# Designs tried in a protein design run: designed miniproteins, single chains, continued (3). Part 50

Each design is a single chain, and the fold is of that chain. pLDDT is the mean over its residues in the fold that is shown.

## One batch from the design tools (miniprotein)

Design m9729
Fold by ESMFold2-Fast:
Structure m9729 (fold): chain A 93 residues (1-93)
Amino acid sequence: SDKEKAIKAANEAVSKLNSLGLTDLANTVKSLVDTYISKGEYKSAIFLSNSVIDSIEKTKDLPKKEQERKLSQSITASSIRSIGLIEEEKGKV
């Protein structure tokens, strides 16, 4: 189900951020994806979670500070896009 996919992707994304020592960023992502899942907004939760995982993979070979900077930028952008997906679904905005 989409709910199971969302929970799995969310857990993987948060776990990977915590493993990198990016605890504040992991907590921010966890709060957003938990909110999406609680509201039944599984597509937004999956999108944000997969965007985080993809960004970690694309930045894995960078120095820690550069990776942290790029991840913060990418996750902020993906969070905005994930909110847009909810608005598109609910309000056709």
Scores: mean pLDDT 81

Design m9730
Fold by ESMFold2-Fast:
Structure m9730 (fold): chain A 82 residues (1-82)
Amino acid sequence: ILEVASPRAVEIAREVVEEYEAEIREAVRAGDELALHQVVNKAARETRERAAAVLSDDEVEQAVAVMAELIGELIARTRAEL
């Protein structure tokens, strides 16, 4: 998905993930699945809102998909550190 997503969609997704990185890492380290789900939902909403303001509908879906991929990588990396 990252390889075929528009550069603007990827940029928005990365910006959102960077803003929520600390909260995601803390939720993972604490084993707080509820907090993790809340932060991920917040990031998804933020990604859709920012993308919808400047991107096409197809690019909005690309931004959300990239955001999900980046968060999945962040969660896996943080869990590997435990």
Scores: mean pLDDT 83

Design m9731
Fold by ESMFold2-Fast:
Structure m9731 (fold): chain A 83 residues (1-83)
Amino acid sequence: GPARDEAAREAARHLKEGYEYLEQGERYAKQGDKKKAKEYFKKALEKAREAVRAGRLDPEMRAAAEAQLKEIEERVKKIEEEL
């Protein structure tokens, strides 16, 4: 129904924004800007969590969002260990 379709659209948007913030954070980390890197990593994690919440009405979208959240958490942890 419309509510599920809107939730899936919102989840997809948050997933895309999460990866965009993660990539921006990784670019700042490579430049040695630890403060900006951490700010963008925090934004990436918040967007991934929003995707999980938005996807709650669609089990497949929710599973994809949960998988992406774990991936972002693991990538952030590895980069922070190198900062």
Scores: mean pLDDT 79

Design m9732
Fold by ESMFold2-Fast:
Structure m9732 (fold): chain A 74 residues (1-74)
Amino acid sequence: EKEELIERQADGMLEASGLPESRRETARKAAEVNLLANEIMKLDPSLTPGEIGRIVASKTLEELKKYVEELKKK
């Protein structure tokens, strides 16, 4: 499940950074963005890391999720 993967990455980020549980929601969002960026990289290997970074920076989480869904339809 994507939720389980997000929670695992968020746990790792909080532990590695020594952040309190109050930062968990921020860590979840960061983990989800990171997972979506990796998914884009796998679905469209013609994109450079710089292009993927621009896509991630220019989009909201919902826009980014929709972008990944469109890539999967190809």
Scores: mean pLDDT 76

Design m9733
Fold by ESMFold2-Fast:
Structure m9733 (fold): chain A 79 residues (1-79)
Amino acid sequence: SMSQREKLARVLEEALRESGIPEEVVERAVETFRREAETRPLEEAAAAGLETAQDLSGLSVEEQRRLAEIFAEKRAAAA
């Protein structure tokens, strides 16, 4: 069985891929999440991962909103 941290990392990865984020950016976003999750609450770590993907991919406000929706939907489904 996966830890809560690894489950959330998988949810983040799936949301990013579904949003059309390039694999190299997905990898960096998930790495940011895992690093932040060592010292911060999982919610803050997930926000940092999403922000990394947004920054590296140059997402518009609408694309950021859509990514956040997809992430929230996948997270709810995984609970």
Scores: mean pLDDT 86

Design m9734
Fold by ESMFold2-Fast:
Structure m9734 (fold): chain A 96 residues (1-96)
Amino acid sequence: SAEEQVRRLAEKLIELAKKFLENPSLELALEIDITGGVLEIVATFIEDEELRERAYRLADLARKILEYTKQGDLEKAKEAAEELIREAKELLEELE
């Protein structure tokens, strides 16, 4: 189901964001952004508006991590990664 794909993508984003916080890299930021982009596409098939909006927020945070990393603003990139982990955990609680 689309909901199961959202759950797996949110779990993957948490893992990638944790790795990014430990050792930030452009490669990790790009993988986070790509994963967020896939989540955004999957979210278009979700009829639950609140769940869809939460998934879109995760995709936006993933994009911000890449943007800040490209700018060399690692402090803001890490803040976005911490926010992504919080928002993704809240999304997973709604799916349980």
Scores: mean pLDDT 90

Design m9735
Fold by ESMFold2-Fast:
Structure m9735 (fold): chain A 81 residues (1-81)
Amino acid sequence: SKRAEIQAFLAEADEARREEVERLEREGRLEEAERIGREVLLEILDRHAEDPLARLLREALEAGLSTEEVRALYEERLAAE
């Protein structure tokens, strides 16, 4: 399933960058944590550009939505199916 594949890749990327993001959040550097999170999400979504949901999430991220907003959009779309 494309949904399961995207979920797995998002989880993998979060794990790979988790320590960096957590450190920045612990130091109150929320803007830098968000920047890294956005870069990681864009990289993963680019690998799944053929998936309409991945393309939608990428466009939302590029339109200025936060990583939290993009994850909420993903969860909403997943629930609506």
Scores: mean pLDDT 70

Design m9736
Fold by ESMFold2-Fast:
Structure m9736 (fold): chain A 108 residues (1-108)
Amino acid sequence: ETEKTVEEIKKAAIEAAKKALALGAKVYASFAVHDDVVELRVHVQKTKDIPDSEVELKEVESKGDVKVYSALEKFDNGSSVLSYLITKTPVAEKGGEEAEKEINEIAK
């Protein structure tokens, strides 16, 4: 269950980053490990020519003991932050690190 949920989050974050990059936005990812949760963020800086509706977060459902909190914050300056907070497990920590690395590599 944990592996499937983490893989879904990883795919959602990478797909969102790829879509934003294809539209000409600047993208980077950050990953943080906390005491009880891990946090994967995709930071998007778009131009005014890109509609706000083009920056979307795919919500991922919590399953069993794996809790997921998904948030999309949009700012007036064209910045957006897509956040996934996931119950800390070795699988979530590894998956989040892999997603951060992949997003930052494709954004170079």
Scores: mean pLDDT 82

Design m9737
Fold by ESMFold2-Fast:
Structure m9737 (fold): chain A 90 residues (1-90)
Amino acid sequence: SGELDEEKVKEKIEEVLKKQNPEVVKELKEGEGKIKAYEVDGEILLYVENASDELIEEAIKEYKGKPIEVVGLDSEAVKKAVKLYQKEKE
């Protein structure tokens, strides 16, 4: 339960991309907001940037039942996505 830090989020993205050859399985965009989904060994990595609640909910709904890790350079968008993911899981 550390603070959500943009540097740690970026480092986590770079670590995943460096160690594994993830394929972009889907890209969602709405205005300035975007979400890229990467599949890594059966896990979905969601990259979130300036995404609306609606766009985040759409991405989470599509990958319901798969392990999801949420990352991004925008800490507020990442926090929002994590909260929505937890709500859908409960």
Scores: mean pLDDT 62

Design m9738
Fold by ESMFold2-Fast:
Structure m9738 (fold): chain A 73 residues (1-73)
Amino acid sequence: MNDDIVTELSQGLAELYKKYGVPEAKREEAQLEINKAVNNVQDAASNGEDKKSLEKLKEEELKKVEEFLKKLK
C-alpha cells in the first residue's frame, strides 16, 4: 500500500527534524523541504510507481532532507 511508504517517509522526516534541532528562524525553510520530499513521493505513488521504486525514492528524499538540515546551522 502506497500509504505505508508515505507514512514511513513522514516518520523518518520527523526523526530527522528532531535529531538536527531546527532553529525557530529556520523552521519554515525546514518545513518547505520536508513538504517537498513528501509531495515528491506522493506524486510518484499517484503516477503508479511500484513499491520498490517508491522505497528507493523514499530513501533518496530522506537523504536530501538530512543533507539540507545539516546545512541549516
Scores: mean pLDDT 79

Design m9739
Fold by ESMFold2-Fast:
Structure m9739 (fold): chain A 70 residues (1-70)
Amino acid sequence: VQEALEAAAEAAREFKKIIESGDEEKIKKAFEETTPLMEKATAAAEAGNVEEALEYAKKALEILRKILEE
C-alpha cells in the first residue's frame, strides 16, 4: 500500500517536471505513453489489486524518467 502511494507520487512529480519544462514534444510523449498505464493502475487499485497497480505505476515512472533524460 505505502509503496504504491510512493510510486504514484514519484510519477506525478516526474510528470510535473516534464510539464514545467515547456517541452511540447516531451509533454505529448509522456501523456501518450503513460496514460494507458495510469488507467490500468487506477483500474487495478479500484479492484483491490495493489500489486498490479504498483507494477503499472512503476512502468509509468520509468517511462517519465527516460523522457526527462532525452
Scores: mean pLDDT 76

Design m9740
Fold by ESMFold2-Fast:
Structure m9740 (fold): chain A 74 residues (1-74)
Amino acid sequence: MADDYLRQALRYLRNRDYESARRYAQQAIDLLDPSDPRLATAYRILSQAYRQLGQYDLAQRYDQIAQDLINRNG
């Protein structure tokens, strides 16, 4: 299920449908366990979508969350 939302979010991002990309990335985040390594990918998609929607503060916050999740893998 979460993988389906992530694939759709990436497809919408490629098609420049940033509002749909945001919604699908959020759905993936809501379904993923807090320890799931896919969570970083979901937050990166969410950050990119918000950036393209002109919501720069939200984009920056979600990018920081994604970076934190990646750093915890180290």
Scores: mean pLDDT 84

Design m9741
Fold by ESMFold2-Fast:
Structure m9741 (fold): chain A 92 residues (1-92)
Amino acid sequence: MTPERERAFAEFLRILAEGDKEGLTVEQLAARMRERLTPEEIEQALLDYLDMITVSNNPVLKKELEFYRKLAEALGTDKVVEKIDEMLKKID
């Protein structure tokens, strides 16, 4: 991962942690991401996060994928929505 990509991903994770702590809706979380990250950084961070949670053998993976699908729709990241839809098909 490049230093710029690592910084964007770290910021993405920070926003996720803030959203959890503050009880933000998907729409509020998406708005905060748009304020602090470019559309390209958001798409790449979501793709990187999906790779990370898939590798971790997460027992609630389906529920997490459904959450990130809603977030990706709110953010307009069609590529991420498509990736999540393919991942959901493979775990059912």
Scores: mean pLDDT 81

Design m9742
Fold by ESMFold2-Fast:
Structure m9742 (fold): chain A 97 residues (1-97)
Amino acid sequence: SIEELMEELRRAIEEGDFDTAIALLKELVDKGAPSEVIAEAAQLLLDHIETLPDEEQIPLIQRLLEALKPRQLDKALFEVLARMGVLLLEIAVKRVM
């Protein structure tokens, strides 16, 4: 089940289907997948989100943060959560003179 969800999530990311990828991440969280699996999925999603224009990144990062909220204290997730925070800050700074 968890392995099949990870395969579907990787496929959705490769297809640029971020709606499906985020929904699958939410399902991994809801099923209590190991923190390392959730961290891998979130990192992979974020790697692809970073290739998008800044305006497209913001709503996707916000949705990713919301999907990860139930697991926000998991140590394995601290790196990806920090990456999302830094990215949002960098985009915000680009908009000020």
Scores: mean pLDDT 84

Design m9743
Fold by ESMFold2-Fast:
Structure m9743 (fold): chain A 93 residues (1-93)
Amino acid sequence: SLKTKLEFNLSKISLTGQIIVARGALKNPSTTKEQLETLKKELEDEKKRLEEIYKEAVKKGEVSPKEKEEFEKLLEEADKVIEELEKRIKELE
């Protein structure tokens, strides 16, 4: 359905935007531990949302091979940034 495709694309845009924000925060030495913890939570929440939307799209047979590849690459990038945030949070004991 058009609705499923739209939800998937909007969720991808949202997660991509959160990754950009988190990477910017990681490069800023003034970013506080609390800000990093908030960004990590937001990334984890957006990642879970995208995963649930993707599962529904798969059930409906509405996922192309290209969309699957884009989904997998985006999740891998999100996981990498979450790991970088966790490491930085640990440094700010």
Scores: mean pLDDT 88

Design m9744
Fold by ESMFold2-Fast:
Structure m9744 (fold): chain A 64 residues (1-64)
Amino acid sequence: SLKRTPVGEMLDRLSPEDRKRVEDALLRELLRLPSEQIAAAGEDVALLVRVAREVGVPEERLFP
């Protein structure tokens, strides 16, 4: 699609297995936040990179 978020583009670079691990971990991080902060945190590239690292997906897989 023509409308892709930076976080969405980075997730698209991952295998389905790695993507699921990162998305599951990111969801757990987001559930710790007040609802008003979830949308902004879900688009936070720095949070995505940190979460990916914590589940064993190296940063190089997220960036071109």
Scores: mean pLDDT 76

Design m9745
Fold by ESMFold2-Fast:
Structure m9745 (fold): chain A 114 residues (1-114)
Amino acid sequence: MSNETKAQVIDIARSIFEAVFTGASDEIIKGKLLELDGLLKNVDPSELPSLALESVGGLVDQAIQEQGVEATREALKRLHLLVEETNLSDNTRTFLKFLIDNAEGILDIVAATS
């Protein structure tokens, strides 16, 4: 994967989180998911876990500060449902699973230490 493509993937993934956390419409979020799919569908699957980890940094903690744990958890649940409803490649589904799993892990740690 090129450095430019990697940056685009991270930017779109972060944009998806921001859209979900700010209550954007299903149409907007699904549009971003399809844009992400265009970048990830032909990528080497071995690159996906590290890209997902790089994409989540700081966003979950910021969302908790702005809207609290419960609202952030509900936003992540909504994202999971929209991913299931969108016709995405296996690579994109795998990436989003790692992304959501990492975000939920951060949320659980912050909730336990609050």
Scores: mean pLDDT 82

Design m9746
Fold by ESMFold2-Fast:
Structure m9746 (fold): chain A 100 residues (1-100)
Amino acid sequence: SDVNPILLEAVRLLDDVSGRGVSLAMSQKNYDTASRITRNAARLSVLLAQADDLNDVETVKEVLELIKKADEAVLQGNLDAAVKYLEEAVRVAEKRIKEL
C-alpha cells in the first residue's frame, strides 16, 4: 500500500533519534537509558503503523512533532529529555488509537 510521506518522515526520524540516542547512552555506559530509548522507539514504530492503517494522520503528525523534540534533545545531549518526549509520544499515540 502507499506509504504516506508524513509516516515516512516520522519512521525515518525515529530511526535516527533511536540510533543516535542509543549510541550516546552506550558511550556514557547508561544502559538503562539505552534500553528505554530502544523500547519506546520499538513501541512507537508499531503505533505509527497502527495509526497509518487506521488512516489517523493527526496521530502520526502529533507523534512526529514529539519525535522532532526528542531529536533536538539528543542533538543537545539531553537524553533525559529525549526519553521523556519518546514516552510522551507513546502515551499520546496509545490514547488516540484507543479512542478510535
Scores: mean pLDDT 87

Design m9747
Fold by ESMFold2-Fast:
Structure m9747 (fold): chain A 94 residues (1-94)
Amino acid sequence: YEEIIKLLDKLKELIEQENPDIDEIEKIVKEIEKLIETTELSPEQLRELIGKLGDNISLIYKKYQETGDERIKKIGDRLVKIYLKLLERLEELE
């Protein structure tokens, strides 16, 4: 769980750069997906991850609006997919 939080915080820092490293962002998103799939998460942890991921989604789409880079849009779409999976997991626990 702590590792996922650290990766989400690092992802935010990378997205906020003027010229974001797309390859590094893609690598981190892949690690986040893998850890989420293999980590048992409480409802409280799921809510925190959903919140942080939502913030990152907003930032990545803002960066896409600024740059027009379709690779950034694809990353945003991938983050939305992860976000929806976390919402589904939370609904199963509520």
Scores: mean pLDDT 80

Design m9748
Fold by ESMFold2-Fast:
Structure m9748 (fold): chain A 81 residues (1-81)
Amino acid sequence: SKAYEEFLAMDEEERLRWIDEIIRELADEVVELQPPSVEEGLEFVVEKILERYGDEELARLVREILRERVAETRAVAAALA
């Protein structure tokens, strides 16, 4: 898809900013949904990307990036606790 091609053309920092912008746009919906876990919130974002762009490869790459970010955030939070 065009979105997938544009995403692949981005560098790592641009890909992270693009994902963050989508999460920011979805923030109100995520808060209203009140997902029981961070992983369910992550899957909600991935599902919305899949619905918006219809691209399974883009959704898969975003899922991988978000999973890595969640793992890193949890590691930092655990270190600060």
Scores: mean pLDDT 75

Design m9749
Fold by ESMFold2-Fast:
Structure m9749 (fold): chain A 88 residues (1-88)
Amino acid sequence: MLELEIYVNGKKVEIKEDGDEITVPLGSKVTFKVKNDPNAKIIIEKPDGSIEIYDGNEYTFTATEPGTYTVKAVKGGVSSKEIKINVT
């Protein structure tokens, strides 16, 4: 399984289980890092149902839309835990 790390405004958030949810303020910078894998992809589903795919092991976005974002990393049929980010 890929190890996905999440940082909110530079602070690391602990992820324990698949489907874990975190809450962040609107306007927060959220950084995703895939540990020890430079060729992973980061997949973000936005609150409107649109999907953004980033090629690479690190991606930062600004939480400009309220609602739930769903994030995971993938490489070659292997995935990370899926995490929900609730923007309020």
Scores: mean pLDDT 78

Design m9750
Fold by ESMFold2-Fast:
Structure m9750 (fold): chain A 97 residues (1-97)
Amino acid sequence: EEVRKLAYKLLEEFSRIAEKIYSKITNEEDKKVFEQEVAKVFIRIIFYANDPRFTPEEVLEGFKRELDKLVETISKYNPELAKEFKKEADEVIEKLS
């Protein structure tokens, strides 16, 4: 249950930061790319919620890796937005660690 609780907290926090960042994207093509990458992160969190074999530490590290990939993707079309997203993501990880 510890892993499941962590996964749902990650889902909640990530939903908030993703919506905030999405609202700042003005280009429609960039929005589509962002939505696709965000969906991948949600799918990963759902897998964590449904697999009790993961430790809380493994869940946080996996989530951090997916966030780093998303930050890299954003940085290709909007470096400033990528910096903002990374700051929000790092704060979430620190809060849940």
Scores: mean pLDDT 79

Design m9751
Fold by ESMFold2-Fast:
Structure m9751 (fold): chain A 93 residues (1-93)
Amino acid sequence: KEEEIKRLEEDKRFLDEEMARALISLQATGSVEDLILHLKRVAERIPELKPIFDEGIKKLREVADDPEKAFVVLQETYEKAYELLDKRIEEAK
């Protein structure tokens, strides 16, 4: 279980770094398409989060012309991802 907790903490660290990069990219470019590609790469790296990110990508496509709404969708998607990882860490104790 210690190895599982370490892996989940590493995934959480990766998620934190990628969220920061996604937010910077969105603020710099306003490109929702680039944001969708970013989320797809994160979902490939952490398959457990794929359902959450697939839902996030679907919502991003609905707000493709609105970077402000895309920012909210990005935050909600990452909050759900963090909640799942935190729950798995707690269960692995």
Scores: mean pLDDT 80

Design m9752
Fold by ESMFold2-Fast:
Structure m9752 (fold): chain A 82 residues (1-82)
Amino acid sequence: AEAEAARAVAHEAVRLAPRERIVERAVRERGLSRERAEEAARGLLAGEPLTPDQEIVASEALSLLSEEQRAAIRERAEAILA
């Protein structure tokens, strides 16, 4: 349940946020290589298990979203956890 909610949040954040901006932030703010950031974003969209790189990429994607987009993702996570 918790792992499923976390994966759903990560997937939606990466799907909604601009890919190039996610990669730029992961490289600049979190010290990932561009290749690692792009691989993590692809893995999240492919439904792979959450890795540390994917958690970083998801976090940066969430920071790029509007309040409305973050609220919708939070509601989805709560539905999975309920």
Scores: mean pLDDT 80

Design m9753
Fold by ESMFold2-Fast:
Structure m9753 (fold): chain A 84 residues (1-84)
Amino acid sequence: SSSQRQRDITVVRIVRGITISMETSSDSQRDTRIDVMRRMSQNSSSSLQTVINQVITVMQTNPKRTGSRIGRDIMDDYYQQLQN
């Protein structure tokens, strides 16, 4: 629905911003930001939840800068797909 798309766009913008900020964050701040991303996924469509979980996995399994860049790119690509 239109309302769900609007919520997904808002969530993508927030998560994308988090992935950018995490490139320069401390490890403890990174864990907190990952928890925020998990909470944001709860307000999202099932497809966006899958994408956010992929970003979290990438950020947890890769070095800090690499994981943050890949996560940002994933979110940016999904954001472009949501634009009308």
Scores: mean pLDDT 79

Design m9754
Fold by ESMFold2-Fast:
Structure m9754 (fold): chain A 91 residues (1-91)
Amino acid sequence: SMNDLLVSGLEGRIRDLTDRSVDLLREYKRLSLEYKKTNDPNVANRLRELRVELNKVESEINRTLEELDRLDPERARRMREERDKRWQEVF
C-alpha cells in the first residue's frame, strides 16, 4: 500500500541518518580524546563543526521519527530503540 511504501521510506531515511550520526559520534569521540591530550585549537574547531553537523542530523532524525510516529507509533518506537542502542555502542 501507499502507507507501507511511506513507512519503509521513513525507516530507510532514519537508518541512513543514524548511520551518519554514528560516524560523526565516532569521529567526535576520537577528536575529544585528542583534544584532551593536545589542547590544539584546530581540534577544538573541528569538534565545534562536528557538534553543528550532529545537531543537524539529530534534528532530521527527530523530524523523520515524528512523521513515522504519526503513521505507525510502534514502528517509530522500535526505530528510536535501534538508534539509542547504536549510539550507546559508540561510547
Scores: mean pLDDT 90

Design m9755
Fold by ESMFold2-Fast:
Structure m9755 (fold): chain A 66 residues (1-66)
Amino acid sequence: MVTIVTEDGRVGTAEVKKGAPVTFDDGEEGVVADGSKEKGALIALSSGKFIKATPVTDTTFRGTLL
């Protein structure tokens, strides 16, 4: 499990594997569409937006809205 911190200050947690659910602290939900812990992940949000999550540490990713 990793912590994802978005550029707008939202925090979410997820397993970095395809199909894993993601829930952010503002209540927004998504799923991991693709990726790995080493290379980063693409997260598809319920809103129809995407987040590109890039590794910062073994347990922390930085999320950027696409």
Scores: mean pLDDT 80

Design m9756
Fold by ESMFold2-Fast:
Structure m9756 (fold): chain A 69 residues (1-69)
Amino acid sequence: MNTGDVYLEAIDATEAKAQAEINARRAEGAQLSAVDAVKPQGLFDETAAAEKKAKNDIAIRRELVENLT
């Protein structure tokens, strides 16, 4: 059980860091859109895909750890 908690804490920290990075990229896209009133579609698609991938990878890691404990 304690070993699982350590892995979950590491996953939580990784998720928080990944989310902060994704939020920063979204903020960049919003700033670009605000300046030119043009939506950077490629950046939004890339950011959305990266967010889904990060969340999915973290969810899989959580399930693996939870199944061990």
Scores: mean pLDDT 66

Design m9757
Fold by ESMFold2-Fast:
Structure m9757 (fold): chain A 100 residues (1-100)
Amino acid sequence: AEQQQLANLQKRLQDLADTLTEDEVNTLREALSTRYPQAAEEDKVGLIATALLLLDNDDTSVLEQLPEDLRQQLEQLHEEIVAEDPTLVSRYVATQLAQE
């Protein structure tokens, strides 16, 4: 069940990543890497996962730097994920860090 849940989350993160423009991805990377240097080396899925983890921790100050549309997309995805499993984002990020 957990492996399937993590795989489903990764697909949802990838689906959002595929809708983002290069400019939106660069904006997200710049905003996140200012506070979290490791974000500069993350792929699109990793950047989205990090943004969702910040929402889990109520650390919204970085998200204030993002365009309104991008912020709303991240907040909506986070709300949907938390409604299903409030621990899923943190578990996903932990598994990605363990694979590095």
Scores: mean pLDDT 78

Design m9758
Fold by ESMFold2-Fast:
Structure m9758 (fold): chain A 77 residues (1-77)
Amino acid sequence: VRALYDELLAIHDEIETLRAQLPSLDPASRAEAERRIADLETRYDQLGDQLGALVAADPQARQELIDMGIAEDKKRS
């Protein structure tokens, strides 16, 4: 669960960083960033589905995900 969660957080952070940069980029750099975002969104969806399946099958995994989410939210606040 942790490995999937950590990868999802890393992907989310990269997407947010790229989106924040979009307004200041030239057209060629913007197109490249938009392609990267699309690739990352596809990967995020795939990993999210895998994490969701684990959580649905295992109450322990669900609790671990909740605990990790709370801990990460506190780090970002």
Scores: mean pLDDT 79

Design m9759
Fold by ESMFold2-Fast:
Structure m9759 (fold): chain A 95 residues (1-95)
Amino acid sequence: MEERIEELRAFALDPSATPEEIYQRAKELLDELVKEGDWEGIGALANELSRVAQEAAKQGRFDKARTLALVSADAGVLLIHEAVKRIADEIEKRR
């Protein structure tokens, strides 16, 4: 999974990559991690996409930054949902 995240980062920072291509690849990787239940991988992806979005913004590539931030936010929402579920499960175990 880390290798795929690094490949996505390299692709996203390539000047020839379009926001649409970045969205497609990032979304495909996120969907695969969700299918596998790899919550640590989803967290790593969310963090890396956020970092790359900040780097793109510093370079004036705001369309790319927005796309990267959007997928990072989608991953973050999934992580919040999983965290809430784990908290609920822990409360039930204490009954």
Scores: mean pLDDT 81

Design m9760
Fold by ESMFold2-Fast:
Structure m9760 (fold): chain A 100 residues (1-100)
Amino acid sequence: SVLEKAIQDHIKFMQEVLPTLSADSQAVVQQIIKDDQEAIDNKASPQEIFDLETEHSQLLAKQADAALAAGDKEQARILVLLGASETMISLLAYMRLKEE
């Protein structure tokens, strides 16, 4: 499905940027990768995916704020892009939830 592919593409993108992040942000992103992979493996419902990705976007926003406060604008930018990807997956899950 489009939703499953979006989550897989998001995991791949997170794995690619992971080595460029601070240790604190790496720990958060590694947990998000694990949660997203478990959601695919367990065939999570669109509602479960929506709730999970909403929580992930909040975690990423907190990491982006911390990076910006530390003066690391490039890291903040990467974390904002990851959060935008979470928001897109949440939107896709919401649209699938609305199929009926």
Scores: mean pLDDT 86

Design m9761
Fold by ESMFold2-Fast:
Structure m9761 (fold): chain A 67 residues (1-67)
Amino acid sequence: MLSEEQKKALEEAMKRLGLPEEARELALKYLTAFDWDVDAAVQMFRKDMAALGAKDAVDAAKILLSR
């Protein structure tokens, strides 16, 4: 289970990126990889979004979630 602090970090990251609830596990994966550093997780997601040629964070999440 996530702590209240981790839950707030997850909500903040998703809000900053404009991610839908379906992308929650993806956001969680990025936050876990960066030891719950919201700024670092968001920065890496944006970098991956650019590398994928995605138009926005929702488009990137769709590509990444399709496995």
Scores: mean pLDDT 80

